# Designs tried in a protein design run: designed miniproteins, single chains, continued (4). Part 110

Each design is a single chain, and the fold is of that chain. pLDDT is the mean over its residues in the fold that is shown.

## One batch from the design tools (miniprotein)

Design m15815
Fold by ESMFold2-Fast:
Structure m15815 (fold): chain A 86 residues (1-86)
Amino acid sequence: MSPTVTTSPDVTVKEGGSATLTGTASEVADSITFYKDGEEVLRLTNSSSGTLVLSNVKLSDSGTYTILATKDGHGGVASSKLTVTK
């Protein structure tokens, strides 16, 4: 079966603070990968959830984070937005 992916809600944090983005698959995935603007920022294997913790965030960390979970050749995807304020 294709995994279903859910993300944490959109997050707003002040510069220098911390943000946590979580992706959860409906079942244990072969891989869970976090992307920012198409660039891989975190990859986990054999997991049902992944957590990206960003500490001391900068304005450049703002953007859309995409979470891809794959299992048995099938993929599920979801996204969450991080907003960093001054």
Scores: mean pLDDT 82

Design m15816
Fold by ESMFold2-Fast:
Structure m15816 (fold): chain A 93 residues (1-93)
Amino acid sequence: SMSLEKMRALADEIIELGKAMGVDEAEMEAFAALGREEAARHPFMDPETMARQGAASAALLHILKQLNREDLAYNLTLEEVEEALAKAKEKLA
């Protein structure tokens, strides 16, 4: 259903919105570093893709905190991610 290209685009959108909502860029880089480290332990994981996913995870957690939806952090569906991004865009408008 979701292509790698669409997943990367979604991660980039999450990072951009997270930055607009004041996420700590050092925290995003720390999560990116964890993603690269995890990829190094698995032969099928691309390090830069996992770094982007790590940064996006930190940004998404910050977005959820700003929306008072930290309850979603442990069991997020794609639909809930898309809804959270829509609400973040409305809050920034």
Scores: mean pLDDT 81

Design m15817
Fold by ESMFold2-Fast:
Structure m15817 (fold): chain A 70 residues (1-70)
Amino acid sequence: AVEAAAEAKIAAARAEIEAQFDALTAQTVAQLQKLGAPQSLIDAAVQQGRGLRDALIAAKEAEIKAEAAA
């Protein structure tokens, strides 16, 4: 079914975005720690990254669903 294929695409896109953002977050945290950033700034950067990740996932989900409905 087209709907099942769309769900599979959403799951794959979510997994890829999460994996890439986890890697980017780890790099950002390591760089900020190396620069002597306070923990509050590191925490703020992590929260901002999570927000961008979630927004991208939502946008991709909407795009895939729109294509499946066409």
Scores: mean pLDDT 83

Design m15818
Fold by ESMFold2-Fast:
Structure m15818 (fold): chain A 58 residues (1-58)
Amino acid sequence: EPSIEEKLMKAQIYRDTGESFLTMVETVDPEASDLKKKLQEQIDEYNKKEQELRKKLS
């Protein structure tokens, strides 16, 4: 079972990757609103997971 620290690191990596992907989409196709919305939702989910894991460590 992965540690809380491992889960936190994974959530951070997925969030950062999602943010980079969102920036790329905004650069190459700024009118892809549905794709950007879906990417933002995924980023928000990983951000929430990170916050929950951080609260457990505190």
Scores: mean pLDDT 80

Design m15819
Fold by ESMFold2-Fast:
Structure m15819 (fold): chain A 55 residues (1-55)
Amino acid sequence: LSPEEVAARIARLERDLAEAVARLRANPGMSPAEKEEAIARLRELTERRIEEIRA
């Protein structure tokens, strides 16, 4: 991957994560604990994918 492609993919993943987190926090059907668990998992998956892209 070119440096430009790497940067673009990371930016998209970060944008998607931010949108998903906002939706989870706005969800009235989930408890605060369920929201934090889901957010933590999404963050871990996103960080793992970013590491794969950089490798």
Scores: mean pLDDT 82

Design m15820
Fold by ESMFold2-Fast:
Structure m15820 (fold): chain A 86 residues (1-86)
Amino acid sequence: SKIEEEREKAAKEAGDALGELSGAGGRYAAASTSQAEADAVRDDVNKLGDDFGKAQASDDKEGLEQLKKIRDEAIAKAEEYRKKLE
């Protein structure tokens, strides 16, 4: 159905965005001399990863909306860490 296709697409996009966040955040954490900065990266990745798992387990409209939110938040955080690497 169209709803299943939209959910599959949103889950893929959120997963891809989490990969981008892990990559950019991981590079920032590796370049950081601050444990607090490295911990903040880990907390961002873990929180959005946990939220992603919960959203994927949901089969309703709220789960689909959460997948889209997770995608957008992961993209924004990845951009933030890329800017900090400049």
Scores: mean pLDDT 83

Design m15821
Fold by ESMFold2-Fast:
Structure m15821 (fold): chain A 96 residues (1-96)
Amino acid sequence: MTINPSLLSTKKDLYFNNYYPQKLITEGNTNQALMLYAMRVPDLKVLVKEDPNNPYIHLALGLSLLAIGKKDEAIKELEKAHELAPNDEDIKANLA
């Protein structure tokens, strides 16, 4: 699934509001949500290279990696998100 470029500048929306996997989790379709998280990881890695200082792209990538069981990679991305936005409460919550 390709991420819409209009979402790149959206604070906190990348994983909460603008991705279909969140709706699938809400509906109880966890396996489909995990597949979509896995599918978006390559797109998010490209976006991280294009905008490396956007904390919400790092947060979205970290959460997607965590969902598919890539815990060590997820922690690095979540720590980078926190480094870029240390006072953001949503990013702090995902580190704890």
Scores: mean pLDDT 65

Design m15822
Fold by ESMFold2-Fast:
Structure m15822 (fold): chain A 90 residues (1-90)
Amino acid sequence: SAEIEQVLRELSAVLGLPLATVRRLYEFAKSSSLDEIIAEMERLYAAGDLRLAEALARMAAYIFEKQKDEASIRRLEEALARLRAALFPA
């Protein structure tokens, strides 16, 4: 849809990632369980691929929002907050 194409372009611009990369992360999020998405985010953070992890989290959040899956959104936000806190401790 026109909406998803705009979301992909905006995320690509904001994170400085190739559009093809953001699209692949969107397709991964669409075909993966929440547990697989969180595990991949954790792997990307450990590898220092922070922009890829942020892109994956935002694509997953978009999908869960469209599905009205509030429980998955909450768990995704908690995982992302934990990963960010570990990188930038208070």
Scores: mean pLDDT 86

Design m15823
Fold by ESMFold2-Fast:
Structure m15823 (fold): chain A 74 residues (1-74)
Amino acid sequence: GPVPTEEEVENLIESHGLDPAHPVSREAARRAAAELKRAKELYAKGELSREEFYELQERLARELEAAREEALAA
């Protein structure tokens, strides 16, 4: 899908407790927002199952947590 909006990126930063000023947090949130936006489009079209969609959301949450820990260590 298209590039995620800054609002979509900021929503992920806020919901996952990331530092909005940290470049690692910003980049991780942009990647997650792009993947989530694509997955939502595929799910809406019936091309992605409910289970696959939930598994992707859980994976993205883990990736955002890893980025949060990395930003704290930097």
Scores: mean pLDDT 80

Design m15824
Fold by ESMFold2-Fast:
Structure m15824 (fold): chain A 79 residues (1-79)
Amino acid sequence: TERAAELGREAARAGREGDAERGVELAREAARAGAEAGTLEGLFAAGAAATALGMGLAVGDEAEGAALAGEAAARGAEA
């Protein structure tokens, strides 16, 4: 879960800086790390990140979607 939280924070930073490609990649890695952790917190982090990323992509704001996905992954992993 710590790995998912760290990757989530990096994804949020990249998204806020407008680096959509890096933000999306890091958010995807955070979701994977959360799912692979085998914990309930990891599963929550993965689900929250996937939902936020999907919504951002759907509205055409990939950088904001990545930032929200990263924050969701970090918060879920810490819960």
Scores: mean pLDDT 72

Design m15825
Fold by ESMFold2-Fast:
Structure m15825 (fold): chain A 73 residues (1-73)
Amino acid sequence: DFLEPLREMIERAKAGESIDREEFERALELAKQDPEAALKFVEEEMERARKLPDEESRLRVLNLLQEARELLS
């Protein structure tokens, strides 16, 4: 699953973990195998992230996803 690293990072960000820049870049390189599917995934995850009850987790996840969306566009 080429989106698995991104999904894993989203879960770690929800848990309050800081995501390494190089790890993020590697996950984006994998996602670029199918940019359309990756963008749809990111948009769906952004909608889910907006519903997170914890403000700090919501901000971390949305910031990560917004950057991914911009780099995949």
Scores: mean pLDDT 83

Design m15826
Fold by ESMFold2-Fast:
Structure m15826 (fold): chain A 100 residues (1-100)
Amino acid sequence: MELEKLIEEIKNTKEPEKILELVRKILELLGISEEEQKRILEEVRILLEMGVSAEEIAEALRNALKESSLKKAVAIEAELGVLLVKRAVERTVEKIEEKK
């Protein structure tokens, strides 16, 4: 599927702006609304700024596409939200260890 090719391209991309472009193409192929696309792209940008890897974002999108009981936009937002919480917890643990 074209979606799987775009997801694999994200995994191999290091530049945040290129990752955002690939995510936008996936959202367009899924028929996600412009308003929902803007929200998802902003969440992806925040995740990248927090140091979440392109590989983790690609896997979150892959997991969302496997979810059949939810609207695709909701499934994507939920999977990205899990990554955000995970990264926030990791940063909190790092700060606690740093402060001894």
Scores: mean pLDDT 78

Design m15827
Fold by ESMFold2-Fast:
Order: sequence, then structure tokens, then C-alpha cells
Structure m15827 (fold): chain A 95 residues (1-95)
Amino acid sequence: MTKEDKKKIALIVAKAIGELLVKHGIISKEEAEKWLEEFEKKLEEAKDEELEEIKKKTLEIVKEVEENWKEVEEELDKESVEILKKAIEEIKKIE
């Protein structure tokens, strides 16, 4: 997995979190977009070790979410489930 692939995984997670926070009225769409721009800038300066750690933690979370998918579908609203499913599918395409 390349450094660019690891950055893409981190950005997919950040976008999913932003969408979930906006959907639940925790932050505005404008605040989410600003946070994502700052996060993307920080990713460009991130060390390889930091990106590897983000990747490992993300893949562990994805595995746990998939193993408990029925519970996730029962606990979350339909739109939140769709956001998570899309993020997981995008992460899995990065092999």
C-alpha cells in the first residue's frame, strides 16, 4: 500500500465522520468543509509512521463494524448506515 493510498483512507474516514456530524446536526456543512480542508493539509505533512498508524486503526475499525454490521444497522438511522457502507466500500477498493 502506497503513502497516497494511506492518505486516501484517512481522507475517506474524515469525510464519513464529517457527513455523520452534519447529518446529526452537531456541526454545519460549512464547518465540516473547513475541517476537511485543514485535515487534508495536515495529511500532506504527515510522517509515514503516522499514516501507517491511521491505516492500521482504520482497518481494525472497519473489521469490527463489518463483524457487528447487524447491530450497526439496528442502532443507526438509514442515512448514517449508507454513509458508513460507502466509506467501507471505498476503503476496500484501496488494496
Scores: mean pLDDT 80

Design m15828
Fold by ESMFold2-Fast:
Structure m15828 (fold): chain A 102 residues (1-102)
Amino acid sequence: MDEVIEALKPIAKEYYEELKEKLAPLRDLPEEEQRKILLEAEITLGIHQIQVAVFGVGVFEDPKVALETLEAIVKLYITSEALGLEELAKKAQEILDKLLSD
């Protein structure tokens, strides 16, 4: 986990605020659309976890993969919070806090 967090910190520090603003409207979508976005984010994060397990954290040296991972984490946080999934939202927030820490 810590190696993944460290690998993603540069992309998070660069793009998090812009992604947060861009993705904020997801909170105002219908519940059905929010659940679909949540599922897609979970699938993306699951695939990336498998890639890290097979190929190591070096997969995040591709900025597209790193940015897609960050975007999926932000989507997971916004949609889980909007849907009242308190434990999942808390876990996503803990990950984001670690990514933005010095």
Scores: mean pLDDT 86

Design m15829
Fold by ESMFold2-Fast:
Structure m15829 (fold): chain A 58 residues (1-58)
Amino acid sequence: MNEERAILSIARYLGFEFESVEELYENSTPEQLEEIKRLLETVRRAAAIGRETARAIG
């Protein structure tokens, strides 16, 4: 999964509309960015587990 796209997807989930990660960083507080990074890490772990299982079976 592309980190840039994942970050933008999480931001959209939180109700923000940005065209790029640069806009997100410009208009977000460090605290909000830290929360987005935590969510991204959780999503990355879930995706890695799912991908590994799918790859092993299929």
Scores: mean pLDDT 68

Design m15830
Fold by ESMFold2-Fast:
Structure m15830 (fold): chain A 79 residues (1-79)
Amino acid sequence: MPPLTPEELKERMLEIYKEALDLYAAGKMTDEKLKEILAELEKLYKELRAVLSPEEVQALGKEFVEEAKEYAEKVLKEQ
């Protein structure tokens, strides 16, 4: 019955974030696509908060931020 595990939710959010950065770096980001991405991320984050304690959300959030920064540095350093 639960749609996704916390780890699957985090991984899904990271995939969306990476796709968003790739679109932005390629100059293909549109206002419509940005709104779609933000709505999907908000939904996933709400689901994550519903199943985890505040401490667990903070721990996964730290992991997400570290992985997101590493990917962003890679994309931005490629010109």
Scores: mean pLDDT 77

Design m15831
Fold by ESMFold2-Fast:
Structure m15831 (fold): chain A 65 residues (1-65)
Amino acid sequence: SMKEEQIQKLEEGAEHLRRSSELLRESAERYEKQGLEGLAKISRENAEVLQKKSDELEKEAEELK
């Protein structure tokens, strides 16, 4: 059904955003170890934004169930 397709798309989108957030956190840790504090900060801030969007998509998917 269209509802099941929408739920799947939201869950896939949430997973992609979560993985991107994790990669940005890993990049932030690498930048921090190199003394690149500005890049580390930007990467962490972007990771938080992506995690929040992932959580919002998961909530939307759950509300459709």
Scores: mean pLDDT 89

Design m15832
Fold by ESMFold2-Fast:
Structure m15832 (fold): chain A 97 residues (1-97)
Amino acid sequence: DPELEELIEMGELASLGQDVEAGRKMLEWLKENKDNKELLEEVAERLAQKLVDEEFEFIGEKGGKKYYRNKTVNTILDEDQVEEIREALKEVLLEML
C-alpha cells in the first residue's frame, strides 16, 4: 500500500524529531483510524522495524548468525537480540497509539 508506506516514512521522521508536520499528519491519521486495530498493529510493527534499522548497522555474519552494532551506545548484538528489541518497540508504540 503506497499510502501506508508514505505514512510509515512520515512516522519514522517524526519519531526522530526530523519533521514536525509529518508528526502532525501522522497523529491526524491515527485519530481517524483509532478503531482499526489490525492497521494500527501493522503501523506499529513497521515503525519498530524502521527504528531498529536506523539504530543498528549490520557488521557481519558468523556461524549462520547475523551481528549488529547499536549506533548510539556502540554495543554489538546478535539478530535474536535485535528482534527482541523490535518486538519491545512495537509494544511501546502500540501503547502510545
Scores: mean pLDDT 73

Design m15833
Fold by ESMFold2-Fast:
Structure m15833 (fold): chain A 67 residues (1-67)
Amino acid sequence: MKPLLGVPVVDFSALARPAPSPEEYLKRVLEAIDRLKEVAPDIVTDEEAEYMRKSAEELAKRLKEAA
């Protein structure tokens, strides 16, 4: 099999693992988005990265508010 090089940044199952709070989860998601943009800027443009960040922030706020 061909070894993947430079794509270990997008393991969402791993970042969801230690999620004791919405804030901790949000921090992990934002870091993953930033790294994904650095690794694949042709796939994740600035606009898409910003949209993903805002969506994650809104989701975290809703989760905290909705309880």
Scores: mean pLDDT 65

Design m15834
Fold by ESMFold2-Fast:
Structure m15834 (fold): chain A 85 residues (1-85)
Amino acid sequence: SKLEERARELEKKYEENPDDQEVAREIYEVYEEWYKKNKDKVTSLSEEELKKLEEAFEKVKELIYKEGLPVNEAVEKVREELEKE
């Protein structure tokens, strides 16, 4: 609930300032934290699909923090790689 409230607050800030990459990064980190805390509730995905999703989160973080890509570009790049497999 507190994490969901934080996500809504950040989403509102992002809508007001779409070029704010700091807010975009915080939104992504909140979503990743929510997933890690609630992964046991994601019963629609197989163990292999959950591993791929966790690997995707790590890859997006590497692109953002190690390579300095904007959040939107990092997410899109990882998504395109997953769709090609």
Scores: mean pLDDT 70

Design m15835
Fold by ESMFold2-Fast:
Structure m15835 (fold): chain A 67 residues (1-67)
Amino acid sequence: SSMEQEEIKSLENLLKEAERLRKEGNPVSLVAASSTIVSSENMIKKGIIVDEAEEARKRAKKILEEA
């Protein structure tokens, strides 16, 4: 549905911002990554875009682990 596509786009934008900040060496990347993880976990719990949310959570967790 169009709502699901909007949720995917929102999650992708959060992840892209976290990855951009990480490449710039900006410590705000950790806050952005944490927000991406929380959003992803909420989507997984609700059963919304679960596959995309699991991938975003995985990539955001890598940002925290490499900090």
Scores: mean pLDDT 83

Design m15836
Fold by ESMFold2-Fast:
Structure m15836 (fold): chain A 60 residues (1-60)
Amino acid sequence: MAEQEIGDALRKTFAAIEAGNAEEALRWGQRLADIYRSLGLDDEAETVLAWVERKAAEAA
């Protein structure tokens, strides 16, 4: 279940970045990070947020 939710959130984050929608990218990136934290993967959550924030800034 968690892997499917991660996959969906990741796919939507990439789609938002490609569309140049920084707000949507950050929104989906935050959800992805929350999923990682719920699994006890705090370092991965911080890494993905930093990456999405950087990509969203490039898209904006």
Scores: mean pLDDT 78

Design m15837
Fold by ESMFold2-Fast:
Parts: sequence; structure tokens; C-alpha cells
Structure m15837 (fold): chain A 80 residues (1-80)
Amino acid sequence: LKEKIDKELEEEKKNSKVVTGAGITVRVRPDGSVSISYDPSVDPEKVIKVMKAAREAQRAGLSVDEMVERLKKVLDEIEK
């Protein structure tokens, strides 16, 4: 059971795009869903900015690659 779940998670991980910056990690899945994880020391305002960008990209119907590029740009802006 656990092995099957781990394999499914690994497959999702391989098919997902991951963007990391400023202590925030964003995972974009092939279906366009987004997961955000962050270090607790990260400023909540920075996390909110990334969450807003992800939501706007989803609403705009962007492809996975376009969503990744937009989120990468937002993370780079926050890191500066």
C-alpha cells in the first residue's frame, strides 16, 4: 500500500514542475494544480504574493510551462 502511494507520488513529482526561491517551493502539476510549501521563517507577505500569482495564472488558463515561468519571475522579484 505505502509502496504504491510512494510510486504515485514519485510519478507525480517527475511529471510536475518545481520552482524554488526565497525559501518558497511551488509545485505545478500536469493538471494545472499548484502546491506551495515554505520555510516558517519566510515573510507571510511574500508567501501571499506567490499564492496570488499562482491563482491568477490558474484563472488565466495558462499552460504548465507558462505558469512555471510566471511563478519563477515572481520568486525572483521577491528574492531581490
Scores: mean pLDDT 74

Design m15838
Fold by ESMFold2-Fast:
Order: structure tokens, then C-alpha cells, then sequence
Structure m15838 (fold): chain A 76 residues (1-76)
């Protein structure tokens, strides 16, 4: 399940213009060390640094969290 969550994070971040492979690895490492909420917070901060609005960053994070929650429920 952790490997599938990692893959989902990687795939979603790779679609965002301006997110680098290094950014993706840093966020995935945050997930592995500090869990999902810490990783989602790191994503929001990165999107704000890239010039996305607070509303856009939150919408992206909420959509990703929904997909992660669905994955967790499927593989319980």
C-alpha cells in the first residue's frame, strides 16, 4: 500500500508544470518519514512557491488526498 501511495504521489506531481524530479523525491521522502499529511503540506507549499494561488494549491491537495483515501480503503 505504501508503494502504491508513493506511485500515486509521483504520477500526480509529474503532471504539474515546474515540479522537478528532485521536488518529487523530496515530497515522497517526506511521506515515508512523516506520513501523508506532512507530504500534502509539502505539496501545497511547493505549489505556492511555483506561483499557484492558495485556492489552486488547496484544490490540488484535496483531490490528491481523496485519491489516496480511496486507495487506502481499497487495500485495507
Amino acid sequence: IDEEIEKLIREHLAKIPGVTDEDIENIVNTYKTNGIDAALNAIEIKLLQLGYTREQAKAFVEELKKKIDELIEKYK
Scores: mean pLDDT 81

Design m15839
Fold by ESMFold2-Fast:
Structure m15839 (fold): chain A 55 residues (1-55)
Amino acid sequence: TRDEELARLQDEFSRRVEDELERGRREGWSDEELGARLQRLLDEYHRRVAEVERR
């Protein structure tokens, strides 16, 4: 169902954000680079949510 798809996307997004934060800490990324990468994840998440909501 749509709700199940949205829940899956939310879980996936949360895991990807956590992975990106861990990787940034490990790799020593700047706040600017980390912010840019998190913004890309958020933009992708919003696009995928919008696609599901159109179905």
Scores: mean pLDDT 84

Design m15840
Fold by ESMFold2-Fast:
Structure m15840 (fold): chain A 68 residues (1-68)
Amino acid sequence: SFRVEVLRREEEEPGSGRRLEHVLIRPLGGGAPPVLVTLRDGEVVSVEEAPEDPELLETYEGRVEPEP
């Protein structure tokens, strides 16, 4: 079992009106790097493994989700 913190930021793209979403998934206690998923208009456009960014975390709403 592992726990992750999911941090999400949503904004509307000016001009097109499409929805941009950034989802940061942080494993709690280590074992894997954080993953950043970017979606445009609900479609995944990138998935990258990146270190945590404290400045990004200030703008996201976080939740802790336990797994059995």
Scores: mean pLDDT 64

Design m15841
Fold by ESMFold2-Fast:
Structure m15841 (fold): chain A 96 residues (1-96)
Amino acid sequence: MEKRLLLLKFRYLAVAAGALVIRRQLETRDFPPEVREELERKLREVEELLREIEELLKRIEEEEDEEEKEELLEKVEELLEEAERLVAEMEALIQA
């Protein structure tokens, strides 16, 4: 449990850092309008996922029921996989 939660927290921080870098690139670089709109949409989705993940991680730390804690951990893993996919897609768009 402790190792799994720690790894999820590291993955969360990595996604948050990636989103921050992408936000900075949107502020400092010129992109075609269609690419900018796509990046802004994906970035909003990642930011929403990060907020949900943060709330779930806080709940996991407060949860005493082992079954509920496992379900919350699984949900965090699923949301992180989606957020990581979106960040990778945005990085590919930026590098193109």
Scores: mean pLDDT 86

Design m15842
Fold by ESMFold2-Fast:
Structure m15842 (fold): chain A 80 residues (1-80)
Amino acid sequence: SLEEKGKAIDELVKLLRKVTEKANEAKQSGDEEAYEKYVKLNRKVQEALSRALRLAREGKPVEEIKQIVDEAKKEVESFE
């Protein structure tokens, strides 16, 4: 449904916000290595969001959008 697709996309937006906050924290603390890693992660989440929005616009099943969300979450979790 459109509502489920919207919720999946919102989850990617929240992930992007979280990663952006972590990048800003690293920059403020002077941790250049952590900052570079979070900037790279931010770009990957932005690319995932772009792909999810494209699939939603093309009328693809919500399951395909959820796969992109799950992949982005795993990428973020790899930085734990």
Scores: mean pLDDT 86

Design m15843
Fold by ESMFold2-Fast:
Structure m15843 (fold): chain A 106 residues (1-106)
Amino acid sequence: MEKELLKEGVRTLVARLAYRAGLSPEEQERILARVDKLVDEGKFDEVAEIIASLAKRAGVTVEELRQLADDIIDALRAHYPTPEGEKAIEKLREIVDKAIELLEKE
């Protein structure tokens, strides 16, 4: 459950960023499949790199990325007010904070 909730949050964020970045439906599907695999493998640093890359391509600022993440976190908390939901939210925040750090490097 916890890993599935984390995948839901990450997938939602990546989908929104990929859409804003102007990716085709085929490119969006490939990125979402890649992200699912990376979450399954615990490769959260690589997930953060994908988020940062998409945000740069989409012209999304650090503030906008935080707002997008907060909207997703609020939705997850409302839908899954459970210990598993809170753990998924905590991990999603860690991934987003890492993506923001990468985005701020230039």
Scores: mean pLDDT 86

Design m15844
Fold by ESMFold2-Fast:
Structure m15844 (fold): chain A 65 residues (1-65)
Amino acid sequence: SEAIRARNAAMIEGLIKQAEKLNFPQELIDELKRAKEEIKTASPADSQRLLARSMELVSEAVRAK
């Protein structure tokens, strides 16, 4: 449903804002931005996968600190 995609996109936007505030690598921020754009054309299930991948990337960056 459109609501699921919108919610997942909003969650990725939140991850982007946090990554920018924490000065994470630009490559990570760019990957998060690409995932958000992909959600616009993704199925609800694919949008959930994109969110899960985005969360993993941020978690890995946090562990590296």
Scores: mean pLDDT 82

Design m15845
Fold by ESMFold2-Fast:
Structure m15845 (fold): chain A 83 residues (1-83)
Amino acid sequence: SKEEIVKEAKELIKEMKELADELLSKYPEDKVMQSIADKLRQFAKEMEELIKNNSDTKTLLSAMMSGGSLILSAYVHILVQKK
């Protein structure tokens, strides 16, 4: 249902914000991590606006896929720095 999709989108927004805070806390001098954190925060805000504007299911699902991809990109960057 749309209500379930909105609930999952809100959880993804929370995860993006928490990851951004973690990146800034753990890597305060890393400009690439700062850029990723800024992108995570900006996209979380954009997804909140989509929810606020009662966007259709297809738009919300597409945004969630993009948000998930951004989170994955952040984790890949962290892994690359370790090896």
Scores: mean pLDDT 84

Design m15846
Fold by ESMFold2-Fast:
Structure m15846 (fold): chain A 80 residues (1-80)
Amino acid sequence: SELDKLLSEFQDLGSELSDLYLESTDEAVKKELLQLQVEAQKKILEILQSGLSDEEQIEKLKELIKEVKKKFEELKQKAK
């Protein structure tokens, strides 16, 4: 399903965030990576537990994945 695909994308992104966290020596970058991961997890759970329709959950998850990906790309640039 579309929902399962989005959740899989979040799992893949979470793995990439964790990898960068472990490889980074910059404490500020590590803190921002941890905050991004924690806030993303909270928002995913809020959406999934919201009681909204599958279509509304999919729309909210699509917007969240775009936001998380954008912030992650910014952090990748800072980590170089």
Scores: mean pLDDT 85

Design m15847
Fold by ESMFold2-Fast:
Structure m15847 (fold): chain A 83 residues (1-83)
Amino acid sequence: DELLQKARELIEKGKEAAKKGDNEKAGELYGKATYLLGLAAGMDEEEAKEIAKAVEESVKSGKWSFDQSMLLLKLAVAVAVSL
């Protein structure tokens, strides 16, 4: 519960940073959120870090869309409801 709530907060902060054009901050926040979601889903820490790094790099390079941010938030909600 706490991990999923924290991930959701990080996604919302990341969305605000992205709207302001701050892809560096958005990438850091979405990366952290992805790491927490991976752990909550039962991924190994190493796997969660690898996926989080890929998300962070995508966001920072401007290859991440607002729709992908909404998908990440929806996945966080889906994991929380499934538990």
Scores: mean pLDDT 75

Design m15848
Fold by ESMFold2-Fast:
Structure m15848 (fold): chain A 87 residues (1-87)
Amino acid sequence: LVEALKEVQELHEEILKLYEEAMKVLSEENKEEVKKLMDEYEEKVGELIEKMVENPEEKEKLLAEIKKLHEETKKKIEEIIKKELEK
């Protein structure tokens, strides 16, 4: 469990760094969009972490769901940044 939570922390640090970079370069409209994506991501990951702590036997399954959410959210943020920089 501790190792899985450590990995979740590392994923959170990675996406937070991307979020901070986005906030430096994006227009106000795109900042709001990215902020909404981050809020949704944090809420869903928080729920999965809570389930992982309550049911450590499911840690591998729940960690896989967190990794999927991380990749999907990261991709969406990167697409918004790319779109902003191309204009």
Scores: mean pLDDT 82

Design m15849
Fold by ESMFold2-Fast:
Formats: C-alpha cells, sequence, structure tokens
Structure m15849 (fold): chain A 118 residues (1-118)
C-alpha cells in the first residue's frame, strides 16, 4: 500500500508517485508538463495512468479519454493485457480521486505490462 503524506504538495505527491511507478525520465517530464496546466486530480490521475499503460502518444490520448469517461470496452481494446476487473478498479479509483488506491493499482499494472512485453 502506498503511504502518502497528506501535508505534502500535490507536485511532491506526484513526484513521489512517479518514482514509485518506475517511469522513464521522458514519461515523468510529460506528466509534470501536463500538471502545470492546472488540471483536476481526476484528469491528472487519468494522464498518469495513460502514461503507464500507453506505448506511444496516440495510445496515451485514447487511454486517457477512456479512463476519464470510464469506457471499459475501449480500455479492453487498447490494453488487452490487463484483466477487465483491474481496469474497472482503476477507473473507479480515478473517478473517486483515490490517489493511494490508484497508485497501488498502477504499480501492479506496470508489472503486468512489463511481463506482457517480455
Amino acid sequence: MVKIDPNASIKELLEKALEELDLSEEEKELILRVFEEDLSKKELLSIVAATVLAENEEELRDIGVALRTGDIELLKELVPFVPEEKLEELVKAIHNEDLSKALELLKELREIKKKAKA
């Protein structure tokens, strides 16, 4: 379970989350750049999740939209390596702005993606 300090700034929480997700420097820069555009927590979490799951910029946009709208069928087509139940849990965590649950799920999904690519 991810321990988040409730007194930390949103940027500090995001940077810690990105470190725990083992993202590349390029992926981290993309997320931090988008954060500077004054997004809601739901939009920010959708972009973080899309960055973890996507292979390219086009997939990142499509996955981000599907996560924000809760389109499970589209997510199943875009990320078939993730079980449907895990996609439903992720969408629920994002829509509830449950940062701790979303980060825990994203760590699991990052490992699933690494195994699927190997």
Scores: mean pLDDT 71

